Designed miniproteins, single chains, continued (5). Designs and how they scored, part 49

Each design is a single chain, and the fold is of that chain. pLDDT is the mean over its residues in the fold that is shown.

## One batch from the design tools (miniprotein)

Design m17683
Fold by ESMFold2-Fast:
Structure m17683 (fold): chain A 99 residues (1-99)
Amino acid sequence: MEYAERAEKASREGDGEGAYEAVKEAAEKGNDEEAARAGAAADKAGKEVNDGRGAGAATRAALEYGIDVSKALGDKERAELAREIGEKLREIGDEFEAE
């Protein structure tokens, strides 16, 4: 079960769909901790390559499945992700309304 590795790779490549599917599959076939780790891996990789597409998609999947990504992070990273999740929640709401 390599959901975190898959999410990280997808995020590094700017593949939002791949990052979303990795978190979704972890939530469905794995457990909440594995899904949280996949989301955290995608977020970290996105920041490292300065491309938010994969991180955004992974965060969206985590929110849709009720996964607390902060559980996979240390205190510093948790505070940073909390700010990013707040921003993504607002963006996701706008996307659903704009269909």
Scores: mean pLDDT 72

Design m17684
Fold by ESMFold2-Fast:
Structure m17684 (fold): chain A 78 residues (1-78)
Amino acid sequence: RRYPTTLTDALLAELRRGRAALPRAVFLAMLHGLKQYDGTQKHPLSHFARLLHLSVSHVSTLIARPELIDEGLAALDA
């Protein structure tokens, strides 16, 4: 509950900083992967945190609250 931004806000901030090396399609795929993460993924949770430039704790919070991921996906679906 110490995370002031949604997943979308975090992605937009990263794109603004010019540090995002991933195309939009890959970001969307990562968000879908996080929403469906159940421990059986080929990559650990820390890998998604690194790719999204978020802390592992932040990503864990987003997974525990999938509505935040849905909001991020809806905002990026344009």
Scores: mean pLDDT 53

Design m17685
Fold by ESMFold2-Fast:
Structure m17685 (fold): chain A 68 residues (1-68)
Amino acid sequence: SDLERLRRATDSIIASDDELGRAVREASKVSEEEALRTTVDHLLRMLRANPETSEASLAHLERLREEI
């Protein structure tokens, strides 16, 4: 599914961002779903801050977030 692909795709981002990595590790103690929500919320914040982000990409990630 798109959510499973998203989980795998975010592993490198989590590994490269110490603050996100700590937040994800804390959330994963609650559930795998909470860890994924933490990662997606971080990505949404980053995409919204970037003026080069396409509206379609942002909308797609927001829709996936609603499924979590």
Scores: mean pLDDT 75

Design m17686
Fold by ESMFold2-Fast:
Structure m17686 (fold): chain A 104 residues (1-104)
Amino acid sequence: SDLDAAFDAVVADLEANRDLLTPSQQAIIDDLIARARALRAELARRPSPELELELGVTQGMLHIMHGVVLTLKIKQAIKEGTIEELLKNSNPVEQKIIELALKA
């Protein structure tokens, strides 16, 4: 599904940028990814409104952590002089966030 593809893309970006994260942040992300995967596996076996809500909350927390990774990527790109390349490779929402960050 489109939601599963979006989730897998967030997980892939988080894992690709693990080196930008503190050990504590890495542990939180690893725990959230494991929980989301376990919940998805249970939901694939049987429908459950309670598990669907728990998955939604867990995915929401992963999106917050993805925002932290995006902030760190912006800081690194500014430091390395690659901010224009990052902007070109970002989706429209990410581009807006980067533009706002550059004005701060």
Scores: mean pLDDT 79

Design m17687
Fold by ESMFold2-Fast:
Structure m17687 (fold): chain A 78 residues (1-78)
Amino acid sequence: VEGNVITVESDVPPEEFVERLKQLYPIEVLKLEIDPNDPDKATAVLKYEGKEITLEIRKGGDTEQALIDVLKAIEKLV
C-alpha cells in the first residue's frame, strides 16, 4: 500500500536484514521477494500489530541506520 512503503539500504543481504528486524520487534515476515535481476535488492512484506508494511531493501549503506529508520516508521504506524 502506498502509505506504508519504506525504502532502506543495508550492508547485509535482505534475508539477514529482516531477521535482525524480527529480533528487535515482534514482527511477522509475510513475504520476501528477491529481485530476479538484482539479488542485492528485495521487497519484504511485514506485519506488526495487524498492519502490513512493505520494505524495499537494497544492499549498501548503513544497516544500523536502516534498522532505526524502519523501527521509527513501525512505531508511527502503531
Scores: mean pLDDT 76

Design m17688
Fold by ESMFold2-Fast:
Structure m17688 (fold): chain A 61 residues (1-61)
Amino acid sequence: MSELEKVLEELRERMRAAGVPEDTIELVLSHLRKLYEAGRVTVEQLRAAGEALLTAERARL
């Protein structure tokens, strides 16, 4: 099991618990996965980016 998949699953659970729509969750996770596969970010940075997006969503809603 890769650390990437573990982080993405953790983010999915957190976003669902926060009431984020499922479509939005999938979009966020897809973007983060692409960045990692391109070698542009680390697992830790992916987690931070996901949390930042979640915070922005809460500020809007």
Scores: mean pLDDT 72

Design m17689
Fold by ESMFold2-Fast:
Structure m17689 (fold): chain A 66 residues (1-66)
Amino acid sequence: SMSDALENAAKGSELIKKGEQYKDTDKQLAIQYYQQAIELYEKAKDDLGDLAQENLDRAKENLESL
């Protein structure tokens, strides 16, 4: 549902922030947070379309930047 997709996107965004907090101190933990965010955004994509795609692309970019 759209409501579930929005919740998944919000949780994904919090996981991105956690990954960013740990990227310079605990790279393995940062990777785990970014991967979890990617999974949540992929679930949200079916209902949110382009909005979830933007978040997904950003999450993948954060992971690649590690």
Scores: mean pLDDT 84

Design m17690
Fold by ESMFold2-Fast:
Structure m17690 (fold): chain A 60 residues (1-60)
Amino acid sequence: DPYQAGLDAFGQALADGKSFDEAKQIGVDAITQTGKKQGLSDQQIQDIVDKFTQQVDDFQ
């Protein structure tokens, strides 16, 4: 699940002492890499990234 991969990467980055902005970028990268490996289109990956960024921005 690319969305879950993004959340897991984001949480791990925060646990490792990364800033919120760095952790968010790491989460987006994890979604993109996982989505491409699963054969998702760029649009499908962007939809998941948008969902992820909305969810993590709620933590600000």
Scores: mean pLDDT 85

Design m17691
Fold by ESMFold2-Fast:
Structure m17691 (fold): chain A 84 residues (1-84)
Amino acid sequence: MREKVEELLEELKKEIEEELERLKKASPEKAVLVATGSILRLIGLELDLSKQLEEMGDKEGVEELEKLTKEGIKRILEEAKKKE
């Protein structure tokens, strides 16, 4: 069971890193639009993964997912600010 939880958490971590790389490659003029799209995709993924973790009964996994999502959104917003 824990291997599946780790897979779901790694999926979110991969998405965060991919979204950050996308934002870093964006032009300053498009940074806000790219960051907005990244945040929406990250929230959508978090909702899907959270449902799967809840079905597994893994409260720790849900808490880890929420923490990773908040940190990811913060990192995306900070990266977007650097493009000003």
Scores: mean pLDDT 81

Design m17692
Fold by ESMFold2-Fast:
Structure m17692 (fold): chain A 61 residues (1-61)
Amino acid sequence: IESEDEAALKVIKDFVENDASDEELKLLFTSVLGLSQEEADEILSKKDNKEEVIKEIEKKF
């Protein structure tokens, strides 16, 4: 993957699919994707549905 955005999304999707902790996902959302803490918390509120979380992340790109 040559795109930085594609590489970042792949890493985040891998973390979501492997049941990463809320703290790890929040750090990835804020540090890698540049999302606000509020945006990260909103996406994490849907963590029980991994597909929904991934869709929300993809919408930010």
Scores: mean pLDDT 75

Design m17693
Fold by ESMFold2-Fast:
Structure m17693 (fold): chain A 67 residues (1-67)
Amino acid sequence: LEELQSLADEAQEQAIASGDSALLKQAVDVGVQLGLLDIMAALHMPEDMVERVKAELETAVEELKRL
């Protein structure tokens, strides 16, 4: 999770430096999904719900890597 947060933060910094709005939006989406997972863990949400958010995060990370 920390590695993915670092990836999202780096992508956000690059997007701001380059003016790439698509990269910025994708980096923010990854960051939001990571934050949601942290909140869900703190609230002890059911594993099936956590797995769904993890799947969405994986999709968002793959989209970020394609940009």
Scores: mean pLDDT 77

Design m17694
Fold by ESMFold2-Fast:
Structure m17694 (fold): chain A 88 residues (1-88)
Amino acid sequence: NAYEKAVELFEKALRLARQGKYDEAVKLINEAAKLLGDETKFTPEQVKELVDLAVRKDFEGVEQKALELGMSPEAAKALRDAAEKLFG
């Protein structure tokens, strides 16, 4: 299931970003998005913004920010689901 694999990759990316490993997190976020047909590319600074929201348990904010950065609705929801699993 592509959605479940994307959620697992987003969760791993968020965990790496929480550790300050933003370059590695960006690679995994891009891989997860691509599994859902999304070619959006993030910067380390944008990934930091997403993690800061997730750590504060602002899961709606994670999804909204991902959409603002150009992520598809399905990929943004998968990223939110990953954030809720890790920090919820």
Scores: mean pLDDT 86

Design m17695
Fold by ESMFold2-Fast:
Structure m17695 (fold): chain A 69 residues (1-69)
Amino acid sequence: MDEEKAEKLKELIERILEGLRELVSEKTPELAAFVKELEALLEIEDPREFIERARELSDLLRNEVKKLE
């Protein structure tokens, strides 16, 4: 179960990274740090650790969005 979820999440993150790299190159250098965080996520070999790290990043992003309210 966790392996299947991790593999699916890796594929989604890779697609997101492709879009973000285009944005970083032209308009948004501040996203470069976030791109590095996502790249580090893809280096995690253990599916369980990968899922936990992905949740942590999602929670951080959610909390930043709340600050904009």
Scores: mean pLDDT 68

Design m17696
Fold by ESMFold2-Fast:
Structure m17696 (fold): chain A 63 residues (1-63)
Amino acid sequence: HMDQEIALHRKAAEDAQAFADGATSPEVAAWARRTAELHRQRAEDLENLKKTIESLKKEIENL
């Protein structure tokens, strides 16, 4: 399910951000922040794809 994938990416972003906030190394913190942003972007991409699929299904049902 796309909802599960979206939730997993949002959770991964939260976890990576928390890791970054606690990191002693600036390089590790920067890597973790980039990882958080990538997961956030993937969650947004999946949310948009879900909306597109729902729109297409509605069009097919109206044929």
Scores: mean pLDDT 86

Design m17697
Fold by ESMFold2-Fast:
Structure m17697 (fold): chain A 63 residues (1-63)
Amino acid sequence: AEDPERLKKLEEIKKEIDERLREAQEKSLEIWKTLSPEEAEKEIRKLQKELDEWIKKKLKELE
């Protein structure tokens, strides 16, 4: 059975993830405006990896 407190924690983490995704989208837009397409793709991939690791770390807080 799922723990109600775990579900509340999950909702909080989802909100934090949504906010980080919005920030990442803004950074992506600036990267595309500032860098060449090739450089922008490299920076975007790095940003996505950093975001993925951050999300994984946050999800571990539920364990």
Scores: mean pLDDT 79

Design m17698
Fold by ESMFold2-Fast:
Structure m17698 (fold): chain A 109 residues (1-109)
Amino acid sequence: MEEQRAANKAAFDAMLASAEAAGTLRVVKEVDISPDRKLLVLVSADGGGVAVMEYDFSRGEARVYSVPADHPGAAEFRARALELGEKNASVEDILELKRQVEAAYAAYR
């Protein structure tokens, strides 16, 4: 299990580094919500979109909740994401943004 968890973390880190190198997205904040789960706040490099990702290292699974650039709330969510990235935001602040992004994504679809 520990070796698989380490492999999952390495794969996750490589995936994020690849996406940032490609210029498609940028990680603005990351927190550990448990030993096996990480929460990330992401913004698109094109200046519009925002996403929150939960990654489970024990399973190698990711859940992504995204608001695209053309969503009416995208600018506000992006501003909040960048603010959390610049401040010592709590896990609770990031979970609140996640809830808002999830609700916006569900309502937009």
Scores: mean pLDDT 73

Design m17699
Fold by ESMFold2-Fast:
Structure m17699 (fold): chain A 67 residues (1-67)
Amino acid sequence: MQAPFSVSGVGSGTIVASSGDAAEVVLDDGRRGVLFVNAATGQAQLLLEDGTSLVGQASAAAVAAAG
């Protein structure tokens, strides 16, 4: 099941799978990555396939899907 997500300062996209403490995501621009979310703070780190690392605040949907 695809779930939308948004991270302030990073962008938006779709959660395509979850694995343990991480969610596999596809951004609206087509880039793939892994989203790690701290459920207590809502802080998110996105590691993209190109090696880019971005930090922001996760949406409630992203927190729920990752935790």
Scores: mean pLDDT 71

Design m17700
Fold by ESMFold2-Fast:
Structure m17700 (fold): chain A 90 residues (1-90)
Amino acid sequence: MKKELEYDIPNITSADLGKLFEELKKAAKEYDEVILKLTVSKEIAEAAKKYFEEAGKYLEKELGYETKVKLEYDEETGNYIITVEVKKKK
């Protein structure tokens, strides 16, 4: 079963990133596949992407999940969308 989480926080803080990671961990325990989409400003896009790439490596190492992080430009908002995919390994 698949779960989607979507947030629009252009000026996201490190505390907000931590809260989103806790929500992602909770959803990953309950669902076979979780997709998190986060819209951020261009100034923080690289830092937020790196955060979720590191968080993904943690989930893969500690819990055996498969993770994928993608960054895309959103022309409608002028912001960037970070997509984090977490899937349970068989």
Scores: mean pLDDT 83

Design m17701
Fold by ESMFold2-Fast:
Structure m17701 (fold): chain A 95 residues (1-95)
Amino acid sequence: AAERAIALLEEAIGYIREGARALEQGDVDAAIRYFEEAARHAREAARLSGLPEAELAARYLDEAVRAARQGDVDSALEYAKQAVYHLQKAIAALK
């Protein structure tokens, strides 16, 4: 059933939004935690659905975490945006 994978992908997008907000407020540690939770949800959705877009989104979130740790806020937000795009494509494929 696609419904559980969709819920995990939607939760991942929610975590990315919270992470982006934290990063814009200068809370790098909170942003990293949110992006890591989003990546876990995206990978679980990839396991359940077999969709490569969900795994690709998780890889973009790994890059967002790396950029955030380096203090590169602009790159971290750009990678987070790419992750949202691929999560939305995964959701569309399951509807």
Scores: mean pLDDT 90

Design m17702
Fold by ESMFold2-Fast:
Structure m17702 (fold): chain A 59 residues (1-59)
Amino acid sequence: ELEDILSQLTEEERDALRRKEFNAQIEKLADTNPDEAGKLATQYIDELRRERRRRAAQA
């Protein structure tokens, strides 16, 4: 499972993989529903900001 693999990675490696995966998802959505793809992209940026805040609190 993807989550099992991610647990073996460093924080930087995990971020790189997730960004790559998300880009692939956005590309797929852009082909079928470009409006939805745009909303997901905005949501992803917001999620990144939230994650940075959360990780800072844990560190």
Scores: mean pLDDT 66

Design m17703
Fold by ESMFold2-Fast:
Structure m17703 (fold): chain A 97 residues (1-97)
Amino acid sequence: SEADRLIAEIRRKLDELARLETELEEALKAGDVERAKKLVEEMKRKIEELERLLRELDRLADASGDEAVKREVAILGFRLLAAKSAVFLAEKRIKKM
């Protein structure tokens, strides 16, 4: 289904985002400000794309009344919120470096 396709795409992009978060933590630990800034910018672009995809998935869930898809939107939304928090904290750390 269209919802299953979107869920798979969002999960794949969230996995990519989690990998970038790990790289960001390594850059921050190493004091590599320029790499950390580039990773934050890349994460912000992926977060914006994921927010668009999640809105589309949420519309499909509402249109179909599919409670399983609605639960998936919530789960994926929490993962995205965690990534947004990591970016916010990283920007604060970079300003102190």
Scores: mean pLDDT 89

Design m17704
Fold by ESMFold2-Fast:
Structure m17704 (fold): chain A 71 residues (1-71)
Amino acid sequence: AQLSQPLEEALGKLLEKFGLTPAPGETAVQTFQRYFALQVDGILGPQTQSVLAGLIGGEATPENIEKLLEK
């Protein structure tokens, strides 16, 4: 499944803020999954969403990620 571009961009910026570096050809979701020891399938499924929501302190949305980036 394809993610919306705003979510992909917001997650990429969040990973950069935490100093998490993507591997060549890796998506932002795959980079996140690799660093948090999740299954690297590139899918923003329930498990990946739960971990991301816990990290940002809210729902895994572009708006919540951007609010964290502003602080």
Scores: mean pLDDT 75

Design m17705
Fold by ESMFold2-Fast:
Structure m17705 (fold): chain A 92 residues (1-92)
Amino acid sequence: SVAEAARRGAERGDPVTASQLAYEKGGPETAAASGAMAGAVIDEGKPNPELARRRAREAGLTDHQIDAAAEGAEKSGGNPVEAAYRAAELAS
């Protein structure tokens, strides 16, 4: 699930692994969530919506789902779990 993948990624400090697990489990909504997680976890604790967009686009998502990933990252406050939940909800 998105929540389980996000939790494991946060615990490991590895949003890339969390992204891969989320994509494998739930399709487009979880791919959007995983992109958002990558965008939330950057140096100096500032979200990077552009990174979230790039990851979602690389995964072949729609414009709506790419926007969901970017918004999830932006509104996360640097929290990858929050980013994942927001992106998954918006991408649905």
Scores: mean pLDDT 65

Design m17706
Fold by ESMFold2-Fast:
Structure m17706 (fold): chain A 97 residues (1-97)
Amino acid sequence: MTEEEEKRIVKKAEEAVKKAREAGLSAEELREIAWLIAVEKLSVEEALARPRRPAPSNEEIEAAVREQAAKNTLENLEHAAIARALGVEARKKEAEE
């Protein structure tokens, strides 16, 4: 992976976290969105538009992120990075609440 590709992925993950913060999402909603991005490969906007579901556990999100990262495509790495960043944000929000 080039430094330019890595920077692009990081920037997309940061933008996803910013959008989630602007939407005022709870920790459970952040986990749900992270799962949808990791498993169903949705964009942040598509995940936000989905009907609400029971939030998966942090362990399930981490497993889905690892599976997507293992596929070693730029698309899968991007979805994995965004889902990971949203999972970290969910944990921070849980710690602050």
Scores: mean pLDDT 72

Design m17707
Fold by ESMFold2-Fast:
Structure m17707 (fold): chain A 81 residues (1-81)
Amino acid sequence: MSDEELYQKAVNLLVAAGIQLAAADFYKSLGDEESARQAIEGARGNLEEARKLADQITNPEKRQELLAAIDRYEARLKELE
């Protein structure tokens, strides 16, 4: 897979994780603990896969950009647990 393909896949996973984190916060506000838990687990899986893809990128600037974004979302995920 090229760096460009890895970057695009990682970005798509980060978008999905962001949506899932927003959904988890919304479900928690409704008292829907089960839906919140499922959204948190989905976000966790997407962030883990994004990190694996970022680690395969050879361009250090693009890799660091993705890792910084992943770290921000992982911090947000921890706040929801």
Scores: mean pLDDT 87

Design m17708
Fold by ESMFold2-Fast:
Order: structure tokens, then C-alpha cells, then sequence
Structure m17708 (fold): chain A 82 residues (1-82)
């Protein structure tokens, strides 16, 4: 199933802290993790449907480096299976 709300919130806080503390070498990956965390927060809060979250992830995939596509695909499949 999808990660817990608490786990996703901790992931988001870690990403935000990393961005604020030092410029990361993989800034695109950190930005992607932040956006995924935001979508999951909205989904868990009931502010967004699962179908809308999948659509937003597909749009993020189009704008993301090809190397990050498997990560996005795994997140989409996790949501579809929930």
C-alpha cells in the first residue's frame, strides 16, 4: 500500500531541509521528491483524488529527466494498486 501520512511528511521535511541547508548535486531528484510528497499530502488529506494524483505524476514525468522516470512509474503503480 502507499506510505503512511507521517512517513511522507518526514520525507517532505527531509527534502525541504536538504534544499535549505546546501545546494544538492541532484537538485532535480530533490525537487521531484518534494512534488511527490506534496501530491501524497493532498491525496491523504482528501484534497485530491487518486486519479488526479496519477495525472499530476504523469505530467511531472514528462518534465523530469529520463533517469527519474522509473521512480515516478513505481509511485504511479503503487497508487494504482491501492
Amino acid sequence: GPPSEEALKKAKEAVEKAIATSPPLDAAALELFEKISELYEKLIAGEMSKEEAIEELEELKKKSPKELHPLIDDVIESLKAS
Scores: mean pLDDT 70

Design m17709
Fold by ESMFold2-Fast:
Structure m17709 (fold): chain A 83 residues (1-83)
Amino acid sequence: MLPGVVTQAVITGREDDARKLAELGVEAGDPAGYIAMGLLLYSQGKLDEAIEYFRKAKKLAEGVSSTLVKTAERNIKLVEKQK
Protein backbone atom coordinates (compact mmCIF):
# COMPACT_ATOMS: atom_id res chain seq x y z
CA MET A 1 0.00 0.00 0.00
CA LEU A 2 2.80 2.52 0.78
CA PRO A 3 4.73 3.58 -2.35
CA GLY A 4 8.43 3.95 -3.09
CA VAL A 5 11.55 4.10 -0.95
CA VAL A 6 9.64 4.49 2.36
CA THR A 7 7.77 1.19 1.77
CA GLN A 8 11.12 -0.57 1.29
CA ALA A 9 12.49 0.89 4.55
CA VAL A 10 9.43 -0.40 6.46
CA ILE A 11 9.63 -3.85 4.80
CA THR A 12 13.34 -4.22 5.68
CA GLY A 13 12.69 -3.26 9.34
CA ARG A 14 14.82 -0.10 9.01
CA GLU A 15 12.09 2.41 9.94
CA ASP A 16 13.94 3.48 13.13
CA ASP A 17 17.17 4.07 11.17
CA ALA A 18 15.27 6.06 8.51
CA ARG A 19 13.57 8.17 11.19
CA LYS A 20 16.83 8.86 13.09
CA LEU A 21 18.65 9.77 9.87
CA ALA A 22 15.83 12.14 8.87
CA GLU A 23 15.78 13.78 12.33
CA LEU A 24 19.58 14.26 12.33
CA GLY A 25 19.45 15.76 8.83
CA VAL A 26 16.71 18.20 9.88
CA GLU A 27 18.72 19.27 12.97
CA ALA A 28 21.80 19.79 10.76
CA GLY A 29 19.83 21.91 8.25
CA ASP A 30 20.49 19.33 5.50
CA PRO A 31 17.85 19.56 2.72
CA ALA A 32 18.19 15.78 2.17
CA GLY A 33 17.15 15.25 5.81
CA TYR A 34 14.05 17.39 5.28
CA ILE A 35 13.16 15.31 2.19
CA ALA A 36 13.59 12.10 4.22
CA MET A 37 11.34 13.46 7.01
CA GLY A 38 8.72 14.48 4.45
CA LEU A 39 8.72 10.97 2.96
CA LEU A 40 8.37 9.43 6.44
CA LEU A 41 5.41 11.72 7.26
CA TYR A 42 3.84 10.91 3.87
CA SER A 43 4.07 7.17 4.68
CA GLN A 44 2.20 7.92 7.95
CA GLY A 45 -0.59 9.78 6.09
CA LYS A 46 0.49 13.17 7.49
CA LEU A 47 0.19 14.88 4.11
CA ASP A 48 0.21 18.53 5.24
CA GLU A 49 3.27 18.01 7.48
CA ALA A 50 5.03 16.14 4.64
CA ILE A 51 4.45 19.09 2.25
CA GLU A 52 5.84 21.55 4.84
CA TYR A 53 9.07 19.52 5.16
CA PHE A 54 9.43 19.28 1.36
CA ARG A 55 8.95 23.08 1.08
CA LYS A 56 11.65 23.63 3.72
CA ALA A 57 13.96 21.20 1.86
CA LYS A 58 13.44 23.16 -1.38
CA LYS A 59 14.24 26.48 0.34
CA LEU A 60 17.43 25.06 1.92
CA ALA A 61 18.53 23.45 -1.38
CA GLU A 62 18.07 26.63 -3.47
CA GLY A 63 21.50 27.82 -4.65
CA VAL A 64 23.12 24.63 -3.27
CA SER A 65 21.64 21.65 -5.18
CA SER A 66 19.31 21.86 -8.19
CA THR A 67 18.75 18.07 -7.90
CA LEU A 68 17.38 18.39 -4.34
CA VAL A 69 15.21 21.39 -5.35
CA LYS A 70 13.65 19.28 -8.15
CA THR A 71 13.27 16.27 -5.80
CA ALA A 72 11.42 18.42 -3.23
CA GLU A 73 9.16 19.96 -5.92
CA ARG A 74 8.32 16.50 -7.33
CA ASN A 75 7.44 15.19 -3.86
CA ILE A 76 5.25 18.25 -3.10
CA LYS A 77 3.29 17.60 -6.33
CA LEU A 78 3.01 13.89 -5.53
CA VAL A 79 1.57 14.53 -2.04
CA GLU A 80 -0.78 17.32 -3.26
CA LYS A 81 -2.31 14.86 -5.77
CA GLN A 82 -3.18 12.57 -2.82
CA LYS A 83 -5.17 15.31 -1.01
Scores: mean pLDDT 73

Design m17710
Fold by ESMFold2-Fast:
Structure m17710 (fold): chain A 60 residues (1-60)
Amino acid sequence: MKEEIEKLIKEVVKKSETASADERTELIFQMGLELKKKGFSDQEITEAITEVSKEILKLQ
Protein backbone atom coordinates (compact mmCIF):
# COMPACT_ATOMS: atom_id res chain seq x y z
CA MET A 1 0.00 0.00 0.00
CA LYS A 2 2.69 2.58 0.96
CA GLU A 3 4.66 1.56 -2.16
CA GLU A 4 1.56 2.43 -4.27
CA ILE A 5 1.46 5.92 -2.73
CA GLU A 6 5.20 6.42 -3.44
CA LYS A 7 4.67 5.27 -7.05
CA LEU A 8 1.81 7.74 -7.59
CA ILE A 9 3.84 10.58 -6.01
CA LYS A 10 6.75 9.83 -8.38
CA GLU A 11 4.43 9.75 -11.42
CA VAL A 12 2.72 13.06 -10.49
CA VAL A 13 6.09 14.78 -9.85
CA LYS A 14 7.39 13.51 -13.24
CA LYS A 15 4.28 14.78 -15.07
CA SER A 16 4.56 18.11 -13.20
CA GLU A 17 8.03 18.76 -14.73
CA THR A 18 6.36 19.61 -18.09
CA ALA A 19 2.99 20.84 -16.75
CA SER A 20 1.58 24.35 -16.28
CA ALA A 21 0.55 25.57 -12.80
CA ASP A 22 -3.14 24.77 -13.53
CA GLU A 23 -2.22 21.30 -14.83
CA ARG A 24 -0.12 20.65 -11.69
CA THR A 25 -3.14 21.53 -9.51
CA GLU A 26 -5.30 19.10 -11.54
CA LEU A 27 -2.66 16.32 -11.27
CA ILE A 28 -2.54 16.70 -7.47
CA PHE A 29 -6.36 16.72 -7.26
CA GLN A 30 -6.64 13.56 -9.41
CA MET A 31 -3.99 11.80 -7.30
CA GLY A 32 -6.04 12.57 -4.17
CA LEU A 33 -9.18 11.12 -5.78
CA GLU A 34 -7.32 7.98 -6.92
CA LEU A 35 -5.91 7.38 -3.43
CA LYS A 36 -9.39 7.86 -1.91
CA LYS A 37 -10.84 5.29 -4.37
CA LYS A 38 -8.14 2.82 -3.27
CA GLY A 39 -9.23 3.23 0.38
CA PHE A 40 -6.31 5.24 1.76
CA SER A 41 -6.96 7.39 4.86
CA ASP A 42 -7.34 11.19 4.77
CA GLN A 43 -4.01 11.41 6.66
CA GLU A 44 -2.18 9.29 4.04
CA ILE A 45 -3.73 11.34 1.21
CA THR A 46 -2.71 14.63 2.90
CA GLU A 47 0.86 13.34 3.42
CA ALA A 48 1.05 12.32 -0.28
CA ILE A 49 -0.21 15.75 -1.45
CA THR A 50 2.29 17.47 0.89
CA GLU A 51 5.17 15.36 -0.48
CA VAL A 52 4.26 16.12 -4.13
CA SER A 53 4.01 19.85 -3.30
CA LYS A 54 7.47 19.80 -1.65
CA GLU A 55 9.01 18.04 -4.69
CA ILE A 56 7.37 20.51 -7.11
CA LEU A 57 8.74 23.45 -5.06
CA LYS A 58 12.26 21.98 -5.41
CA LEU A 59 11.85 22.22 -9.22
CA GLN A 60 11.40 26.02 -9.00
Scores: mean pLDDT 79

Design m17711
Fold by ESMFold2-Fast:
Formats: structure tokens, sequence, C-alpha cells
Structure m17711 (fold): chain A 64 residues (1-64)
């Protein structure tokens, strides 16, 4: 039952994602995309460091 609805939603999301990617490609230059990717990687690395501390805190809570 839900499978058919999920399949339709997945196709719709895929269509929208494709349109969005085309829109981004049309509005951003290759250099801007490169800069965004570099900024994303930097942010992920920084968040990873902070998440490591948060995990440590959660593990301490779980041990209680």
Amino acid sequence: MEEEELKKKKEEIEKKRKAFDSYVDAHLTPEQKKALRADYEKTVADIGRENAEKKKQLEEELKK
C-alpha cells in the first residue's frame, strides 16, 4: 500500500532534485561551486570535531 505512494513520491523528489541541480548549475559558476564545496568540507571537519566532544558527553550520560 505505502510502497506505491513512496514510489510516486520518490519519482517526484527525483524530478525536483534534477530541476534544482540544473538551476544551481545555471546560476553558479564552476569556481563558485568549487568554493562552496571547499567551504562545506571545512564546515564538516569543524562540526566533526565538535560532534566528537558531544558524543563523549552523551557516553558519559549513558554510563550513569
Scores: mean pLDDT 71

Design m17712
Fold by ESMFold2-Fast:
Structure m17712 (fold): chain A 90 residues (1-90)
Amino acid sequence: SAELAAQLARQAALLPKLADETLENIEEALKETPDEEAREKLEEAAKLYEQALAEPDPAKAQELREQAIEKLLEAQRIGEEKARKEVAAE
């Protein structure tokens, strides 16, 4: 869901110690997200976040986390647009 993507982005920004939990949550969101475009953004976010966890330079790790958050927000926007169109069609 778009809300789940937003929640994951907030968690990634606020608590670095939740890095593993955030990745698990992104994987869960991927399993539950049927939209191909949103899934692609979530997959990009997961890759960036995984790279951030492996990055020994804290400044570069932070930059990678910010990029992952940006992708999570893009996934949220896509989900919101799809939901809006479904409501308008009813």
Scores: mean pLDDT 71

Design m17713
Fold by ESMFold2-Fast:
Structure m17713 (fold): chain A 84 residues (1-84)
Amino acid sequence: SLEEENEKKKQEALEYAKRGTEHFNEGKYEEAVNDYSQAIEIYESLPEEEQDKNALARLYFNRGVAYEELKKYDEAIKDYNEAA
């Protein structure tokens, strides 16, 4: 069902978010950005009422921090604005 498909997408997004955090903790900031970007894309593909706004805000914030480590300050500012 569509509801089951949406739940699978949420689980996939959580797996990317966890992998992003693992890469970040290892200093692999470009890999962390890629993983967080996949998680964000999956969450944003869900209907708005199915989107966890707190999870999205956290992902944007975490990707922003990874962008700062990469000295990509314009990208970091954009992500922090999305997290607010």
Scores: mean pLDDT 90

Design m17714
Fold by ESMFold2-Fast:
Structure m17714 (fold): chain A 83 residues (1-83)
Amino acid sequence: LSPAAALIIDAAVLLLAAATTLVIDPSPAALAAALSLANAAISLASEAIATALANGESAAIVADASAVLSAAIELAAAATALL
């Protein structure tokens, strides 16, 4: 598993945790927790893109990292709007 692929997996796990938090409990505390997890996913996905580009990894890995980043940004925006 490449370093970028490992970061993508970690980001995806955090994104899933954030989404799950919002589905289970729409309280302000859950929204704040989901926003924190989504921001962590944004950070890891951004690092995955930078790592993939620096290492000359495949366009598919960059695309996967970009997809996770976009989803995490959308979730963070949604959680922020509900706070």
Scores: mean pLDDT 81

Design m17715
Fold by ESMFold2-Fast:
Structure m17715 (fold): chain A 75 residues (1-75)
Amino acid sequence: ALEKLEEARKLAEESKSPTAPEAVKKVDQAIEAYKKGNLQEAIDHVRQALELVKDSIPEAAKKLEEALAELEEEL
């Protein structure tokens, strides 16, 4: 999950989309929650980031969907 979150963050950071800064913030919050063992909080932040990038940064959305699946399997 962490690797996919870091990949999504990089793709969002490199994007010129107006939603990219907020998406990066949400991914950073998801990474922090994951490192603290708060899987439910990490999942919530990933879902919020997905809403921001779904239509604007499809490669980041794909990585976030992969991270979400891995996080849900860890529950």
Scores: mean pLDDT 81

Design m17716
Fold by ESMFold2-Fast:
Structure m17716 (fold): chain A 91 residues (1-91)
Amino acid sequence: SNQEEMLKALEEVREKLKELGASEKALELVDQFEKAVKENPNASKEELLYLAVKIVGEKAGLSEEDTERIFESLWRSSKDLLDFLKKLLGV
């Protein structure tokens, strides 16, 4: 399912963030997105990825326009789900 694929990708991103010595704040973003994925079991991959960008954007104080721009940029430039999440979270 889309939820299972997303949760697996998030686990890999969490492992990479820990390997890189990422801050607790970065890990908290992964935890927040994992919770959102679990709360939205019927969401599409696009909807889940937009939600991820929105969570990061809200923490960074970004406008709706900047959030949409970042989503579109990542959606066009990323080769797969994992690549998208790594780029979003600075891995």
Scores: mean pLDDT 83

Design m17717
Fold by ESMFold2-Fast:
Structure m17717 (fold): chain A 57 residues (1-57)
Amino acid sequence: MNSDSSVDHIISIVRQAIQRLEQEGRLDLAQQTRDETIAALVDRGLLTREEVERRLR
């Protein structure tokens, strides 16, 4: 897979992890995971902050 496919794959995995954490009531860990993912992808210039936030929420 190329870089774009890898980003989509990462978003999918992280979204599933966040959703599971939220379902289990682990909101603090879910927020931490979301924020770290947003920071990492935005810092690398792969996606904008609002694009990552939209895809993870």
Scores: mean pLDDT 77

Design m17718
Fold by ESMFold2-Fast:
Structure m17718 (fold): chain A 92 residues (1-92)
Amino acid sequence: MEKLEELRSRADQLYDEGKKLADEAINLAKKISPEKYEEVQGLKERLDSLRKAADEAYEKGDIESVEQAVRGIEFLTEELKKLYDELKKELE
């Protein structure tokens, strides 16, 4: 098992999930308010920044920095999931 390659795959998987949630949440937020739309956009921008940080750390072979970026991406993906669920409830 190549730990660095595993972390990269994990980052890609979590980023793809988070991006999908962000895109779906944006569509819901547009129906609710500009404030909710801006909130989702802010989380998406942070997610994109962390993915870039993970890529840069991977190129340097910095396992610890990749692990930190993966944890950050996971956290933001969970926050996006919670926000998506909240937005769905607001439209019901």
Scores: mean pLDDT 84

